# Designed miniproteins, single chains, continued (5): the designs that were tried, part 12

Each design is a single chain, and the fold is of that chain. pLDDT is the mean over its residues in the fold that is shown.

## One batch from the design tools (miniprotein)

Design m16389
Fold by ESMFold2-Fast:
Structure m16389 (fold): chain A 80 residues (1-80)
Amino acid sequence: SSAQIQQLVEQGKQLAKQLAEAVVRARETGKEEDRQEAQALGQQLLQIVQELRSLLSPDEFEKIVQELEAFMKKELAKLE
């Protein structure tokens, strides 16, 4: 449903922001716990992307993935 897709996209954006913050933290601290947190967030984001792939046409999926990638790059740039 459209509502389900919208919810997954918003969840993906939230996870992408959290992942960007966790990646920067892991890089700065070098701690194993921070690396594990970043990995767990990355796996959660991958699950959202896989769910979107099953619900969307190839063209719509490509557009959403590009949007999520652009969002994450923007969030990373704010932290560097």
Scores: mean pLDDT 87

Design m16390
Fold by ESMFold2-Fast:
Structure m16390 (fold): chain A 72 residues (1-72)
Amino acid sequence: MKPGEEKDGLVVHPETGRWVTRFTWRLHQRLKEKGITTKEEMDAFYASLTPEEAEEGRRDMEKLREKLKKES
């Protein structure tokens, strides 16, 4: 799959070649820039999001989880 390809709100992750949500990809870039790798650090980062951003990200993660589950 081509990096940056989009379909139904999903994009191809340039490092893994897997489909992720556009929001998740942006979130992962921010986490990487901050050097966040542990669950505790990620939880703290998510707590800094607005309720609207958290809801969108959570919904997008559900789509990603469903896709990964089907591929597994």
Scores: mean pLDDT 64

Design m16391
Fold by ESMFold2-Fast:
Structure m16391 (fold): chain A 80 residues (1-80)
Amino acid sequence: SPLEEVRRELEDFLRQMEEIARVLKADPRYTREQIREDLLAQARDFVESLAEKYGLTPEEKEQLIAEAERRVDELVERIT
């Protein structure tokens, strides 16, 4: 179903974000706050692309953004 594909793509994206976050964490030019802001911006852009691709409603998109932001915060806390 489209919702199962949306979920799969989000999980794949979040795995890639964790790898990127670990690389950024190793760079002394990046603060924790900058890493968080960069990852949140990428997560929002990704959800926008999923909303366009799968025809999500504004409500579904808002819920997916909130979930992605929560998962990014958990990821940043875990790696730092």
Scores: mean pLDDT 85

Design m16392
Fold by ESMFold2-Fast:
Structure m16392 (fold): chain A 64 residues (1-64)
Amino acid sequence: PVHETEVEVVGTPSLEQGRELARGVGELARESGTRVRVVREPTPSPAAEELYERVRRVAEEARR
């Protein structure tokens, strides 16, 4: 019965933009008290995969 926020990762942003995004998502999830879920697979590139893992970890951390 809890509210969930879905996060969709699209494209191949720079590592700096990815880091800022991950931090913002984590902060927002903590303040709102909602769970964050990643619903889309990024393109298979090193930068995109690292960003995806960062967002996923932040979402998991916000959930716990």
Scores: mean pLDDT 59

Design m16393
Fold by ESMFold2-Fast:
Structure m16393 (fold): chain A 114 residues (1-114)
Amino acid sequence: REALRAALEALLAAVEETIRALEEGAPEEELKRRLIAVLRALAATQAALLEHHRHRYSDEEIEALRRQLAEELERAIAEIERSLPPREAVLEGLRRLRESARAMLEALAAGEEV
């Protein structure tokens, strides 16, 4: 639970800083670095969430999901390094991720299962 909260807080901070950079018109190279940081924070949050829900899966399913998450992270980073999506699409994606992270943090604070 503590690990999941810490991962979600780190993800939310990375998302908020990246939204700010986008709104301030940061250069493409800075946006790429910030988006890669968001992707890494998201992967860490997904890993922490998977561990929190370990009881819902077999060990084989956990290993398969961890491998899938690692492969998805590698592909996403490579795509961002090659080319940024349109700024409006990035901002929309970050706002959705921010809403999701906030909702999960609120649920954890309320003592609810996530």
Scores: mean pLDDT 85

Design m16394
Fold by ESMFold2-Fast:
Structure m16394 (fold): chain A 71 residues (1-71)
Amino acid sequence: MSNKELSEKYRKELAEKVAKELGLEPELVLEYIRKQDYKGLAELAGKSPKEVKELVEREEKELLRQHIAES
């Protein structure tokens, strides 16, 4: 598996988790995560940009931990 493909799969999993927490579509969340547009994502979710950024960072750390533990 290439490093870029692994990063893209990781990003998709992150988007699914964040989308589930925010009640949004994963594809939509993925687009905002790629752009690092936490303000736009927060407006869609009815949350603050800081809250959404903290949620994304938390889920990202958890996914990285799970990937390392699985490997």
Scores: mean pLDDT 75

Design m16395
Fold by ESMFold2-Fast:
Order: sequence, then C-alpha cells, then structure tokens
Structure m16395 (fold): chain A 133 residues (1-133)
Amino acid sequence: TQAALDEARRAMDETDANLQQLEDMLPQLGEASPFGLHTVTDALQQVTQLLQQATEAARTGTIEETARLLREAQQASQQALSLAQKEIERTGGGGALAPPEVREQEYNRLKQALQQAQQANQQARAALDARAA
C-alpha cells in the first residue's frame, strides 16, 4: 500500500513536470503547423482521460489500480511532450503556408487541453491525498 502510494505520487510529480515543460514551450509552438498542434492536443486529451480514470480509482478502486492509471497518464504526458518537441524542430525547417486563423484555432485548443490536463492531475492528487489521510 505505501509503496504503491509512493509510486502514484511520483507518477503525478512526473506528469506535472512534463506538462510544465510543455507550457514553457507554448511560445515556440505558436509557429507550428495546425496538424502538429492538433496531434499534441489529442495526446493531452488522452492524459486528461487517464487522470480522470485515476481520480475515480482513487475514490472507489484499489491504490494499485490508481498507481497503474497514474503511470499510464505519466507515459501519455511524456508522449505529448515528445510530440511538441518534434513539432518545434519541424518549424525550424521553414513554415508551411497555413492560414493564420486555422493555426490560431488549433493553438488555442492546445492551450485549453493543457490547462485541462494540469487541472485533472491536481484533482487526481487531491483524491489520492484524501484517501491516504
């Protein structure tokens, strides 16, 4: 129980770090392709879904199930960060001419998805801490 709880907390800390790195990279993503931005947004939505499942498991399931879901969310957050890094590297090769309005829509959608993932990780942490109290 304590070992699984410590692992769950470590996974949430790593998720926070990955999401913070992605937030720090947002200015560089402003010049990214709409497709690249959409791909990162989809990855962040998967992080949010896994964190919501972890929150439910923290309330009604086992600590071991919660730790597994939080580790999956951590891995998904690493994938989102990797996709964002690749998109920044592609942008350095010369931008494709995409309509600015389409890029702005995808960029705003990415910002919203990132904020939702950060909030979901905070909710999962609160649920786990309440159970461990």
Scores: mean pLDDT 85

Design m16396
Fold by ESMFold2-Fast:
Structure m16396 (fold): chain A 97 residues (1-97)
Amino acid sequence: DVFRRLSDEELRRAMEALIRLGETTEITLADGTKISLLDWLGSVLEHRHGVPRSAASPEALRRWSPEERLLVLEAAAILLGVSEEELLELLDRVAAE
């Protein structure tokens, strides 16, 4: 819900912070496979929205619509096992670096 209350500019800023976090964050999938959070973002778009994985680069992610950014941020919170509020706080800290 918190991401749905953000402006388009705030969603863009949060997405840029998520990309930065994604370059340095490793996640463990249910099958024990380890991937980067950025690789997961590409997989989510390919499987759920039909966006080619080759288009899910950091540059492409910055060009997504507000609706696509919102969906990715909501999905990232679920994947990381945190609330949307906790993820937003983390992204604000990443943006300050």
Scores: mean pLDDT 74

Design m16397
Fold by ESMFold2-Fast:
Structure m16397 (fold): chain A 90 residues (1-90)
Amino acid sequence: MVDKAFELAKEVFEKTYKELVEEKKQGGGTAWVRAINEAADRIVREFGLPRELAQGLAVAAAEYLLAENRQDKESLKQAEKSYEDVREEI
């Protein structure tokens, strides 16, 4: 279930962040925060996870996708650790 919540978080974050940056010309920082909040909201709705855990998964998903897009292996490892830390809390 947590793995599915994380996959949903990545999907929602990627879609929302792309729309905000490319279509609405929002600044990266504003788009980042809004996309994380949208992903967290979807996790709460779909899986009923507590807000704090949903926010943690959304942040981990955002960090993972940023690292993948940059081909930054160091940041990718850090994002994977963030996901595992949240997974253990659930």
Scores: mean pLDDT 75

Design m16398
Fold by ESMFold2-Fast:
Structure m16398 (fold): chain A 72 residues (1-72)
Amino acid sequence: SDEIAAEAGRIGRELARLALEAGDEELKRMAVQAGVKAAVTQDRGYVERLREALRAAKEGDLERARELLSTI
């Protein structure tokens, strides 16, 4: 649905912004790619992993965010 695609894009952009604030260009690239893939596929599992990655990043756990994004 367009709603799932919109949420995936929003989460991907927010993750990319947090990665940039941390100076992690690779994590930014991964966040953008994962968000696009989740939006295009509309895979609920990918969106759920994006939500978990965003929560980890907001808590400062960028390593966990990277691990979660790598599974998308």
Scores: mean pLDDT 86

Design m16399
Fold by ESMFold2-Fast:
Order: sequence, then C-alpha cells, then structure tokens
Structure m16399 (fold): chain A 94 residues (1-94)
Amino acid sequence: DISSNVRDSSFSALTSAALSAGVTVPSSATSSQDVLDAIRDTLGQDVADQLSGQITDIGTQSGQQLQQGVPYSDVLSQSSQQGTDLGTQLLSQV
C-alpha cells in the first residue's frame, strides 16, 4: 500500500544518506529511527536532526509521486539517490 511504500522509500533514502556519509548502519536496523540513532552516534545530534527533516521532505515527495501513479521501483530508486546525494554533501562538509 502507499503508506508502506512511503515508509520504505524514506527508510531507503535515510539508509543511503547514512552509508554515503560514512556511518555504519547495523544489519538489525529496521526503522528510520534505528538509522537516525546510528547517525547520531557517529556524526552527532545536530546532523541526525538535519537529516530527519530532509528525509521527511523526501517521504512527502514520494507519497505524492505514488498517488500520481509513479511506479514504486522508480520512487524507491529516486529516494535512494536523493539520500546518497545528501550523505555525500554531508561527508564533504565534515
């Protein structure tokens, strides 16, 4: 369903951002909160809070695209790429 797909897109984007920023994400991470906790432990609270806001925006965009009939695979790919871009930018600033 759309809500599940939005959650998966947000989780994928956040995980991609974390990995691109050099954060070790545990294989047991199943939620955005688990990934945010890893980011906080590695890069600090301010960075985790910033990424949380940016991922919320990506989730909103993903929901709109899914409602407009964009294929889930395309939305997931786009969200993952946006996450990678955010993590790369963050790594460059640290």
Scores: mean pLDDT 79

Design m16400
Fold by ESMFold2-Fast:
Parts: sequence; structure tokens; C-alpha cells
Structure m16400 (fold): chain A 94 residues (1-94)
Amino acid sequence: IDEQGVEDLLRVSQLEFPDIPLEFFRAAAEGMSGFSTDPSTGYLAMRLSESVYNRMIEENITDEREVLELMREEYEATYPNFDAWYERVSKYIK
């Protein structure tokens, strides 16, 4: 996701989910974008953000760091071959 894509994501998220901090969606988009060149990353990040938000409410998770860890857990569970992809790509990420 480029900078404009992140900005558009935040604007849409604010309209659809006004009770979720904008920083959450930015962190989610940046996390996905920084680790993936997959063109479906934006859509997956949106879907995972909604799943994570529902779990945050159910489990009363309010700390952003815990939310980011939950995002990672959901991504690893949802994205097929995530471990293999991450192992291949992580060596190029500083």
C-alpha cells in the first residue's frame, strides 16, 4: 500500500468504524504493506482489521501493541502459506 492508499484506507475506516482509532488502521496497513508485495494485501488487512476489532471488543483489549500482536496472529492464521512467504521475504526486511 502506497501513502495515498494508506490515507484512503484511514478515511474509509473512519467513516465505517468511527470508534476505532485511526492509528490502528494505519498500523495495520503499514504492517501488511511493509511485509508483503501481494496486491491483495490491502483487502486482507481490511478484513483482518474487522476481525481483530471484534475480538478486541470481546476480550477488552485496549493496548495498541497487543492489538498489533493480535493482527499478526490473525494474519498468520488466515493467510495461506504465510510462514513460508514470511521466511522467504523477512531476510530482505531491515
Scores: mean pLDDT 52

Design m16401
Fold by ESMFold2-Fast:
Structure m16401 (fold): chain A 80 residues (1-80)
Amino acid sequence: SLQEQLEAEAAKLTPEQIEALIAEAKALLAAREDENILEATYKLSVVALALSRQGGEGQARAQELEALAQEEAARRDAAA
């Protein structure tokens, strides 16, 4: 399932890899290329799951990134 896939990917991430994936996802979104949106939203969802395990600030950051992923996915669907 998608949830199992996201959880498996999130479980493998180190803190350094989480920050790298966030930077990559934001760069992909900033480029405004449609083909990059799905990759960016997937990366944001994976890191949001990883950050949600950290509590406190990690949970707040996870919520922000998950909201961003959902907004970008909805924008792509509306443009299709």
Scores: mean pLDDT 75

Design m16402
Fold by ESMFold2-Fast:
Structure m16402 (fold): chain A 62 residues (1-62)
Amino acid sequence: KLEEVKEYLAAGDEEKAAELIEDILLNGSKEEQTEAWKLSEQIKDPKLVARLVGARLLRLAD
């Protein structure tokens, strides 16, 4: 999944990259979540950023 995120980010497909990052943030391991969050720094769309912040905060509440 992290490799696919990098592929979509390289292609400029922020929406698909955000979908994969969101899934990793909710369902991935702690290591995967950390790397996915780091990759989210490359996303510039404010709506996608807000969605990913929400997913991360939801996971941290657990």
Scores: mean pLDDT 78

Design m16403
Fold by ESMFold2-Fast:
Structure m16403 (fold): chain A 78 residues (1-78)
Amino acid sequence: GSAKEAFEAAYQAALDGGATPEQARDIGLSAANATLVSGGGKEAGYQGGKAGWEAFRRGDTPHQAGLAAVLAGAIAGS
């Protein structure tokens, strides 16, 4: 499903960007949740995962990274 595809895409992007497997999993889950919350497809999840990973790389808290993922997913889904 699109949520699983969003998870896998964000997880790999995070690992490629230098995240640990644990960090990549958290960002992947944020992308999957963004897909579910926005009602959007894989694109909403991808944009959510990307925004979450970028926030995490900036030194934002996991909470802020999750919020960035949800907001970006909602925007992409609208």
Scores: mean pLDDT 70

Design m16404
Fold by ESMFold2-Fast:
Structure m16404 (fold): chain A 89 residues (1-89)
Amino acid sequence: KEVEEFIEELKEKTEGVSDTVSAELAARVEAVLADPANTAFRAFLEESERKLKEAYEYLKSKGVSDEELKELFGKAIVVILEEGLKKAP
């Protein structure tokens, strides 16, 4: 149930999203991660990684192709980084 809800959210949020992390987004992530006091962003990334692994295994078990998985999860990483930055100062 939770895995299926997360997958539906990813599909909605990834619509029209690039599968490539922009230089601007990458620079913002690096700046946040360089601050050892910024634990909220790190905690969000750790939880998101856990959910992504669960979603990946679920879709793989349903016979989703490697090509489709690469596209979905590439876009999902961009979405997660952008959402995580909203929780950072």
Scores: mean pLDDT 78

Design m16405
Fold by ESMFold2-Fast:
Structure m16405 (fold): chain A 99 residues (1-99)
Amino acid sequence: SMADSKAVSLLAAAGIYLAGATLPFLSPEERDELFRNAIDLVYEAAKLAVESGNLDLAKEAIEFGKRILETAERLGASPDVIEYGREKIKEAEKLLEKA
């Protein structure tokens, strides 16, 4: 569907931000911003997938969000970015549970 295509495009964009966040020459602030952007895109993709009834795609988006969060923790992202990511993943999981 068009919604599924949009959700996949959002996940692809999140992957680009994640890849950018792993670059060794970034400032902590630049890396934090890239992680926030990746999490926001994953959340939007999960929400869109739930709204379109594609629960498998929503599960994949949530799993990708968890991997982004694990990478952020490993690379020393700020505690507020990590907490933001955890809350967004939890919100996405609640949307999926209600579907």
Scores: mean pLDDT 90

Design m16406
Fold by ESMFold2-Fast:
Structure m16406 (fold): chain A 75 residues (1-75)
Amino acid sequence: AAPVILSSELPEEAREKMRKVSEELQKKQKEIEEKVKKENPNASLKEFVEIFEKKVMPLIKEMAERMTEIVKEAQ
């Protein structure tokens, strides 16, 4: 989604909620990355990326939906 909505003035509570979702996403992405590396230590970079994307894509979608809901509730 285009980041133009992020340039709008949001209430402080909505901005804080979005920040927490972003931080949670980053933390969980790192956890998935480390798990994929441990389970696939001999995987090529291409193989690693494909496995990581399959595991992280549902999380990204969920977090994007949560951020969209926060923005909608703030408007």
Scores: mean pLDDT 76

Design m16407
Fold by ESMFold2-Fast:
Structure m16407 (fold): chain A 77 residues (1-77)
Amino acid sequence: GPIERLSDEEVERELDETVAEAKKLIEQYKKNPNDSEIHIKLIALITRLLALGIASESEEVRQRVFDAIKEIIKEAE
C-alpha cells in the first residue's frame, strides 16, 4: 500500500518537527481564531501525525505519537 513503515528514529524526528510546527500554528490560531487557513493547517498536521503513528514499527514510539496528538488537540481548544 502507499503507507511505508518507518524506523523509530525517523518517526521521532518527524514527530519532533511536526509538534514544533503545530505549537507555532496554535499560537497563530490563538491570535487569529477566525483564520480558516490555520484551522486547515492544524487538521493537516494532526492527519500527518496519525499517519506517522500508524507507520511506526514500535508500540512505544506509536504511543508517544498518539500522546502528542492528544496534547495538540487539548492545546488547540
Scores: mean pLDDT 79

Design m16408
Fold by ESMFold2-Fast:
Structure m16408 (fold): chain A 73 residues (1-73)
Amino acid sequence: KVEEEMRGIGHVLRAVGALLDGNYEEAVKHAREAIKLLGENDPIAQRVLAEAYRGLGKEEEADKWEKIAEENK
């Protein structure tokens, strides 16, 4: 489980990096992998998914993850 957490954190960092680079497709890919490893309640991965889907023009997906991230905080 610790190794899954470390891999998940690695994917969170890559997702954030991709988001900052404007590579929204890569950000979604890594954020989804982080959620698989860390669970759907990871607030950073949720926010990255919302922002990345917004950047891709996928409004329904962005709204879904934005709502989840807001409810988490």
Scores: mean pLDDT 80

Design m16409
Fold by ESMFold2-Fast:
Structure m16409 (fold): chain A 83 residues (1-83)
Amino acid sequence: SLREELREAARELARSLGYSDRADEFAEQILGQVDRAGEIIGDEELAYRLALESIRAALAGDWDRAQRLEDELIELVRKALAE
């Protein structure tokens, strides 16, 4: 599932940043934020896909792409909240 793929990608990102002892905590925090974004947007799959692609870009060292994907999700949340 996208949720489990995001959890594993987030754990891997935490480990790559030197926070292996807190990888589970980091992953659950990310999942909670993405769940909330999906609720606000009304599209949970889109929120998960954007978050997963962003984390995968970061893991590949493409921080510019990671930031663009994060900004896209933030913009979707901002527009939904303006309704």
Scores: mean pLDDT 87

Design m16410
Fold by ESMFold2-Fast:
Structure m16410 (fold): chain A 58 residues (1-58)
Amino acid sequence: SKTRKELLALFYEIAYGASLFVADRAKAKGKFDLADKNRKDAKRLKEYINELKQEILS
């Protein structure tokens, strides 16, 4: 189960990076609503990553 949680955390880290990348590109194109949405999605993903990391340490 620990290995599965580590792989899931890795998947969320990749999704987190992708959301930040899309947010930056959207902002550069003046698409501020899309940028804000992707930043909020990234924040939520980071919360999931932190929860998984706490479970891994337990």
Scores: mean pLDDT 85

Design m16411
Fold by ESMFold2-Fast:
Formats: C-alpha cells, sequence, structure tokens
Structure m16411 (fold): chain A 93 residues (1-93)
C-alpha cells in the first residue's frame, strides 16, 4: 500500500539524517525512496519540490515541511515514525 511505502520511507529518512548529522543529500533521499518502493522519477520530483534553494541538500527546515505535508495528506501514516523524523530534523536545526 502507499501508506506502507510512506512508513518505510520515513524510517529510512530518519536513519540517514541521523547518520549524516542532519544532512539529507539528493542521492540519499532518492536511495531511501527507491528502497521504500517509490520510483526514481517520483523521488526526484518530491526532492526538487522541497529543495527550495536548489542546493542538492534538504535542510532540517525543508524536512520539517515534508513531515507537515505527509501528516496532512496521509492521516493513517505511523505517527511514531513521523515524530522520529521530525525530532531528528529539529535536533539539527
Amino acid sequence: SLVERVNKFLELLAKVMEKNKGLLTREDFIKAAEEAGFSRVDAESIFNFYDINNDGVLSPQEVLALVRDIRFHFPDVDEELLKKLEETAKKYL
């Protein structure tokens, strides 16, 4: 299901962001999305939408915008996985 893919994506993003001390590169994002079951095209479109400054990295603020939008559009998503990604992003603000 789409919700299952979103849950896996959130888990992978939180792990990558923690490992990289708050940095989420385009390639790390795309890899996480592909491992979660999203296409590369969809992953690139989502990344480009949140990469407002076009620097090839999602800032903690941009990740928080992604978390907000996921919470709004996917009410059945795992809230604990959302909170973990949100807390990880806030840690590196």
Scores: mean pLDDT 88

Design m16412
Fold by ESMFold2-Fast:
Structure m16412 (fold): chain A 65 residues (1-65)
Amino acid sequence: SATSARMRMLGLLTELELEGLAESEFKDGAVVVTLKKETPRAEETIKLIDEAAKEAGLDGVEVRK
């Protein structure tokens, strides 16, 4: 469901931020993720966030470095 996807997206964003890998904000129907460290873990987590964001009715993820 959209609610389950939103909760999954928020959990993944929280983990990414707590690990010091990225910062995030919601802007114009999308999730903007600013990478602090470019790692395989961050890249994989961002893919999962993008999928969850789209399932939740958002445009997906915009990645900034």
Scores: mean pLDDT 84

Design m16413
Fold by ESMFold2-Fast:
Structure m16413 (fold): chain A 86 residues (1-86)
Amino acid sequence: SQAQEQLAQTQQDLENAKKYIEELKKKGELTLELLENMLKSLDDTQVRLEELKAKYPELSAQIDELLKKIEEFKAYLEKLIEELKK
């Protein structure tokens, strides 16, 4: 289904974003702007997933798991932002 394809793509995008942040961190190339833009992108993704969950309640468990992973990644990015501000 289109919903399953959207979930698979969102999961792939999240994994790619995590790898990108870790590579930039390793190189000392993390910026406040990049982290803030990524948080905004994740907020937009959460809204889309909540809409998808309302439309396809049979996917609730898979969507909730992905929302949890996004919340954990957002918390990590917020910690990195606080470290860069000091």
Scores: mean pLDDT 89

Design m16414
Fold by ESMFold2-Fast:
Structure m16414 (fold): chain A 90 residues (1-90)
Amino acid sequence: SKEVEEAKKLLKEKVDKLAEAYKKGYISLDEAIEYFEEFLIEMAKWMKEKGIPEEEIKELIKEAIDYFAKVLKVSESKKKELLERVEEAI
């Protein structure tokens, strides 16, 4: 849907912005994880309001976290902890 494509774009843009800030030394890795967690929770609320099904929201979040972990070189343990915290909050 158009809303799903918009969500994918916003999620990718946030990862790219956090990666740039981290690369420039403006934020730590832990701060990047915290800011991304907050953003994912807000995005999940927005996606629910737009009528995107819960199963599709969870898939989009998993894909976004995978991309985030790859770009910022986040460990598998921290990636799993982030996913668990976001899924518990939504």
Scores: mean pLDDT 90

Design m16415
Fold by ESMFold2-Fast:
Structure m16415 (fold): chain A 87 residues (1-87)
Amino acid sequence: MSDEKEKLREEAKELLKEAQETLARGKALLDKTGSELARQAVIDANTAVKMAEAALESEDIKLAKRLLDMAKSSLKGAKALLDQAEA
């Protein structure tokens, strides 16, 4: 693979792991509290997981970068919602 594809795959794997951890955290909080913020965080974390998976499968470097950016945004949103729900 080209260096760019290798970098994107590594970023996507790292982001996928973080999104899966955030999803697990969100599900645990949702089960415990029933919080609407926790529910939205689960949705956003699931979106991040799916976009990171799509980036790993993409052969188009430009599309993979766009999918990673979307996954990063969804994950950031999910983490912010969880922090609010835990406050």
Scores: mean pLDDT 84

Design m16416
Fold by ESMFold2-Fast:
Structure m16416 (fold): chain A 76 residues (1-76)
Amino acid sequence: MTLSRHEAAGVTARSALSLGVPRTEALKMGRRVLESLPDEVSAEEAIKTAAEELVKLGVPREEAERTARETVEELL
């Protein structure tokens, strides 16, 4: 499955919001993802990118990866 760069950015922002990150910060995280990815990415690359942004905020890697994966699955 492939996601657009915009959908991957949405995964990052939504995952951050689900973990209690303020909306303004979640949107900044999504913008960073949008600027860093090609036009189309795999679901696994979207999950990895979102998880890396969450880990930068201090979220444990396992929780970050699980949250990002759950967010991608909600888009299916």
Scores: mean pLDDT 83

Design m16417
Fold by ESMFold2-Fast:
Structure m16417 (fold): chain A 107 residues (1-107)
Amino acid sequence: MEELKKKAEEIAKEAVEKIEKLLREAGSDADKELVDRLIEAVEKGMKEMVEALMKSVEDGEEAGGLLAETLRNAGELIPEIREGALKSAEIVKEATEKMVKAAKEAE
C-alpha cells in the first residue's frame, strides 16, 4: 500500500504539472484568476483522488470522473480555455486509468 500511494502521488503530480502548463498557456491575463482557480481545483481533486483510491478502486474512479467532468464544464463556460480544459480532462482520465491499474496490480 505504501508503494501504491507513492506511485499514485507521482502520477497525480505529473498530471497536475501537465494540466497547469496547458491551462496557463491557454489563459489570457484577463482570465488569470479563473485559470488559477481551475489549477487549484485540479491540485485538490488529484489529491482527493489519491486518497479515495487508497480506500477503494471504485472511489478513486469516481473521484477521477468528477474531476474530469469539472474540467469539461469549465471548458464549456470559458470558451477561451475550451481546448486546454478538454485536453486536461483527457489527462485526468489517463492518470485515473494508470492509478486504477496500479491499485489492481498491487492486490
Scores: mean pLDDT 80

Design m16418
Fold by ESMFold2-Fast:
Structure m16418 (fold): chain A 74 residues (1-74)
Amino acid sequence: DEKELKEIAEKIKKDAEQLIKGYENGEVSLEDLKNAIERLKGELKKAEKEGAPKILIEATKEAIEKLENFLKKV
């Protein structure tokens, strides 16, 4: 279902945005952000090996990039 895949992809990206917001509000630690990046990188590697839909792979890459770019500014 293309609609379900788009919803999952948007949630992946939105979850990354919420982590950044949580850090700015003091609800998420720097360690939590680093752990989230490591977890997403593991999920990306698994998704690529298992031939997951491109939309999910790209959303995961975008989430990782957003979090890593934020950490460079902290």
Scores: mean pLDDT 87

Design m16419
Fold by ESMFold2-Fast:
Structure m16419 (fold): chain A 60 residues (1-60)
Amino acid sequence: SERREELILRVLELLDRHGPLTVEQIAKELGVTPEEAQAILDELEARGVVRRVDGLYERV
């Protein structure tokens, strides 16, 4: 969906600008639930464009 594509772009921009972030920090910045942020992050991790290290998400 267009909204999901926009949220994906915003997640990637946040990680590029602010470095490693928790799912809760990303959810707060995007104005979404932690569950929705986690679903997006899981998709991006499966695609190999982000990784999780010690509970923080960062760009590959």
Scores: mean pLDDT 87

Design m16420
Fold by ESMFold2-Fast:
Structure m16420 (fold): chain A 83 residues (1-83)
Amino acid sequence: DRALELLDELGELGASPASVEAARATLAATEDPELRELALRMLEASVALARALKTGSLSEAELQALNEAVLEELAPTVERLRA
């Protein structure tokens, strides 16, 4: 399961065990394939951001801009799931 692999990688990159476990529980409870796809996209973005922070490749301002861009990209998917 790609989502579980990404959660494990987030834990290795410094995410708290509590946050990783909460995300794992949410994924296990989610049977909606569209919500699972959204969760996968969010996890992939989170891993990429965590790697960039750990390597010092992003300033705090650049990280904020990236977070806003990711949320904007995901907004149409979130709206579709709410419909």
Scores: mean pLDDT 69

Design m16421
Fold by ESMFold2-Fast:
Structure m16421 (fold): chain A 71 residues (1-71)
Amino acid sequence: MVDDLEVDIALVLIQITLLRKYSPELKEEIDKAEQLVDEALAETDPARRRQLIGEAKKLINEAIKKDEELR
């Protein structure tokens, strides 16, 4: 079974993919979240990795709220 962090990473990546396809106006927020995920995947410190994924989740949630306000 994957751990909770790997599930969070998978969910963030799915959300990034969907937002890139359907909300191109949010490119800057999506690019920042994707950069944080990439940094987390390269990170060897588990505490730092969790922090980076947490920040990526926060940015994606903020991007989703902005998308809802635009529609």
Scores: mean pLDDT 79

Design m16422
Fold by ESMFold2-Fast:
Structure m16422 (fold): chain A 56 residues (1-56)
Amino acid sequence: MSDAEIYGQRAVERGLVTEEQYRRALAAVDAQPPDQRESARRTLARTYRQRLAEAE
């Protein structure tokens, strides 16, 4: 499981984002060209990690 999935699932569990928003964000990452997909995934993981930190 990627960092985006780990932090994304925690953000959903804490009510910071909806399950629909999370699924849509993952789909948007997968829709990126292969050479940009990893960068997009890392950005998504960072965004969710930051939201989780702010919710403390």
Scores: mean pLDDT 81

Design m16423
Fold by ESMFold2-Fast:
Structure m16423 (fold): chain A 102 residues (1-102)
Amino acid sequence: MKKKMEEIHDLAIELIYTEDEEEREKLKKKMVELLKEGGVPEELAEEAVETAYEDALKLRENAEEVLKLLEEQEAEIEKQSEDTRKLYEKVKEALEKVLAKK
């Protein structure tokens, strides 16, 4: 379970900075397949991936503001589990990549 969830999270983060529509579609399909392999019904897997994609678009559109918010919340996030801190760092790096390409 943990390894599959980590792979899904990595794909969701990659979706934030992926500019190519074809590559985005491939990432979405991989996420759906991983969720299905994990025992999630296809309808729920597709819904979860669509939600993640919408969230990725919002993060991308508001990258500067979201990055500032994450920086402000860094002290609170550091009090969380190691897995949560790693996820925070990955999201921050993805947003920095979006800003560097603008």
Scores: mean pLDDT 75

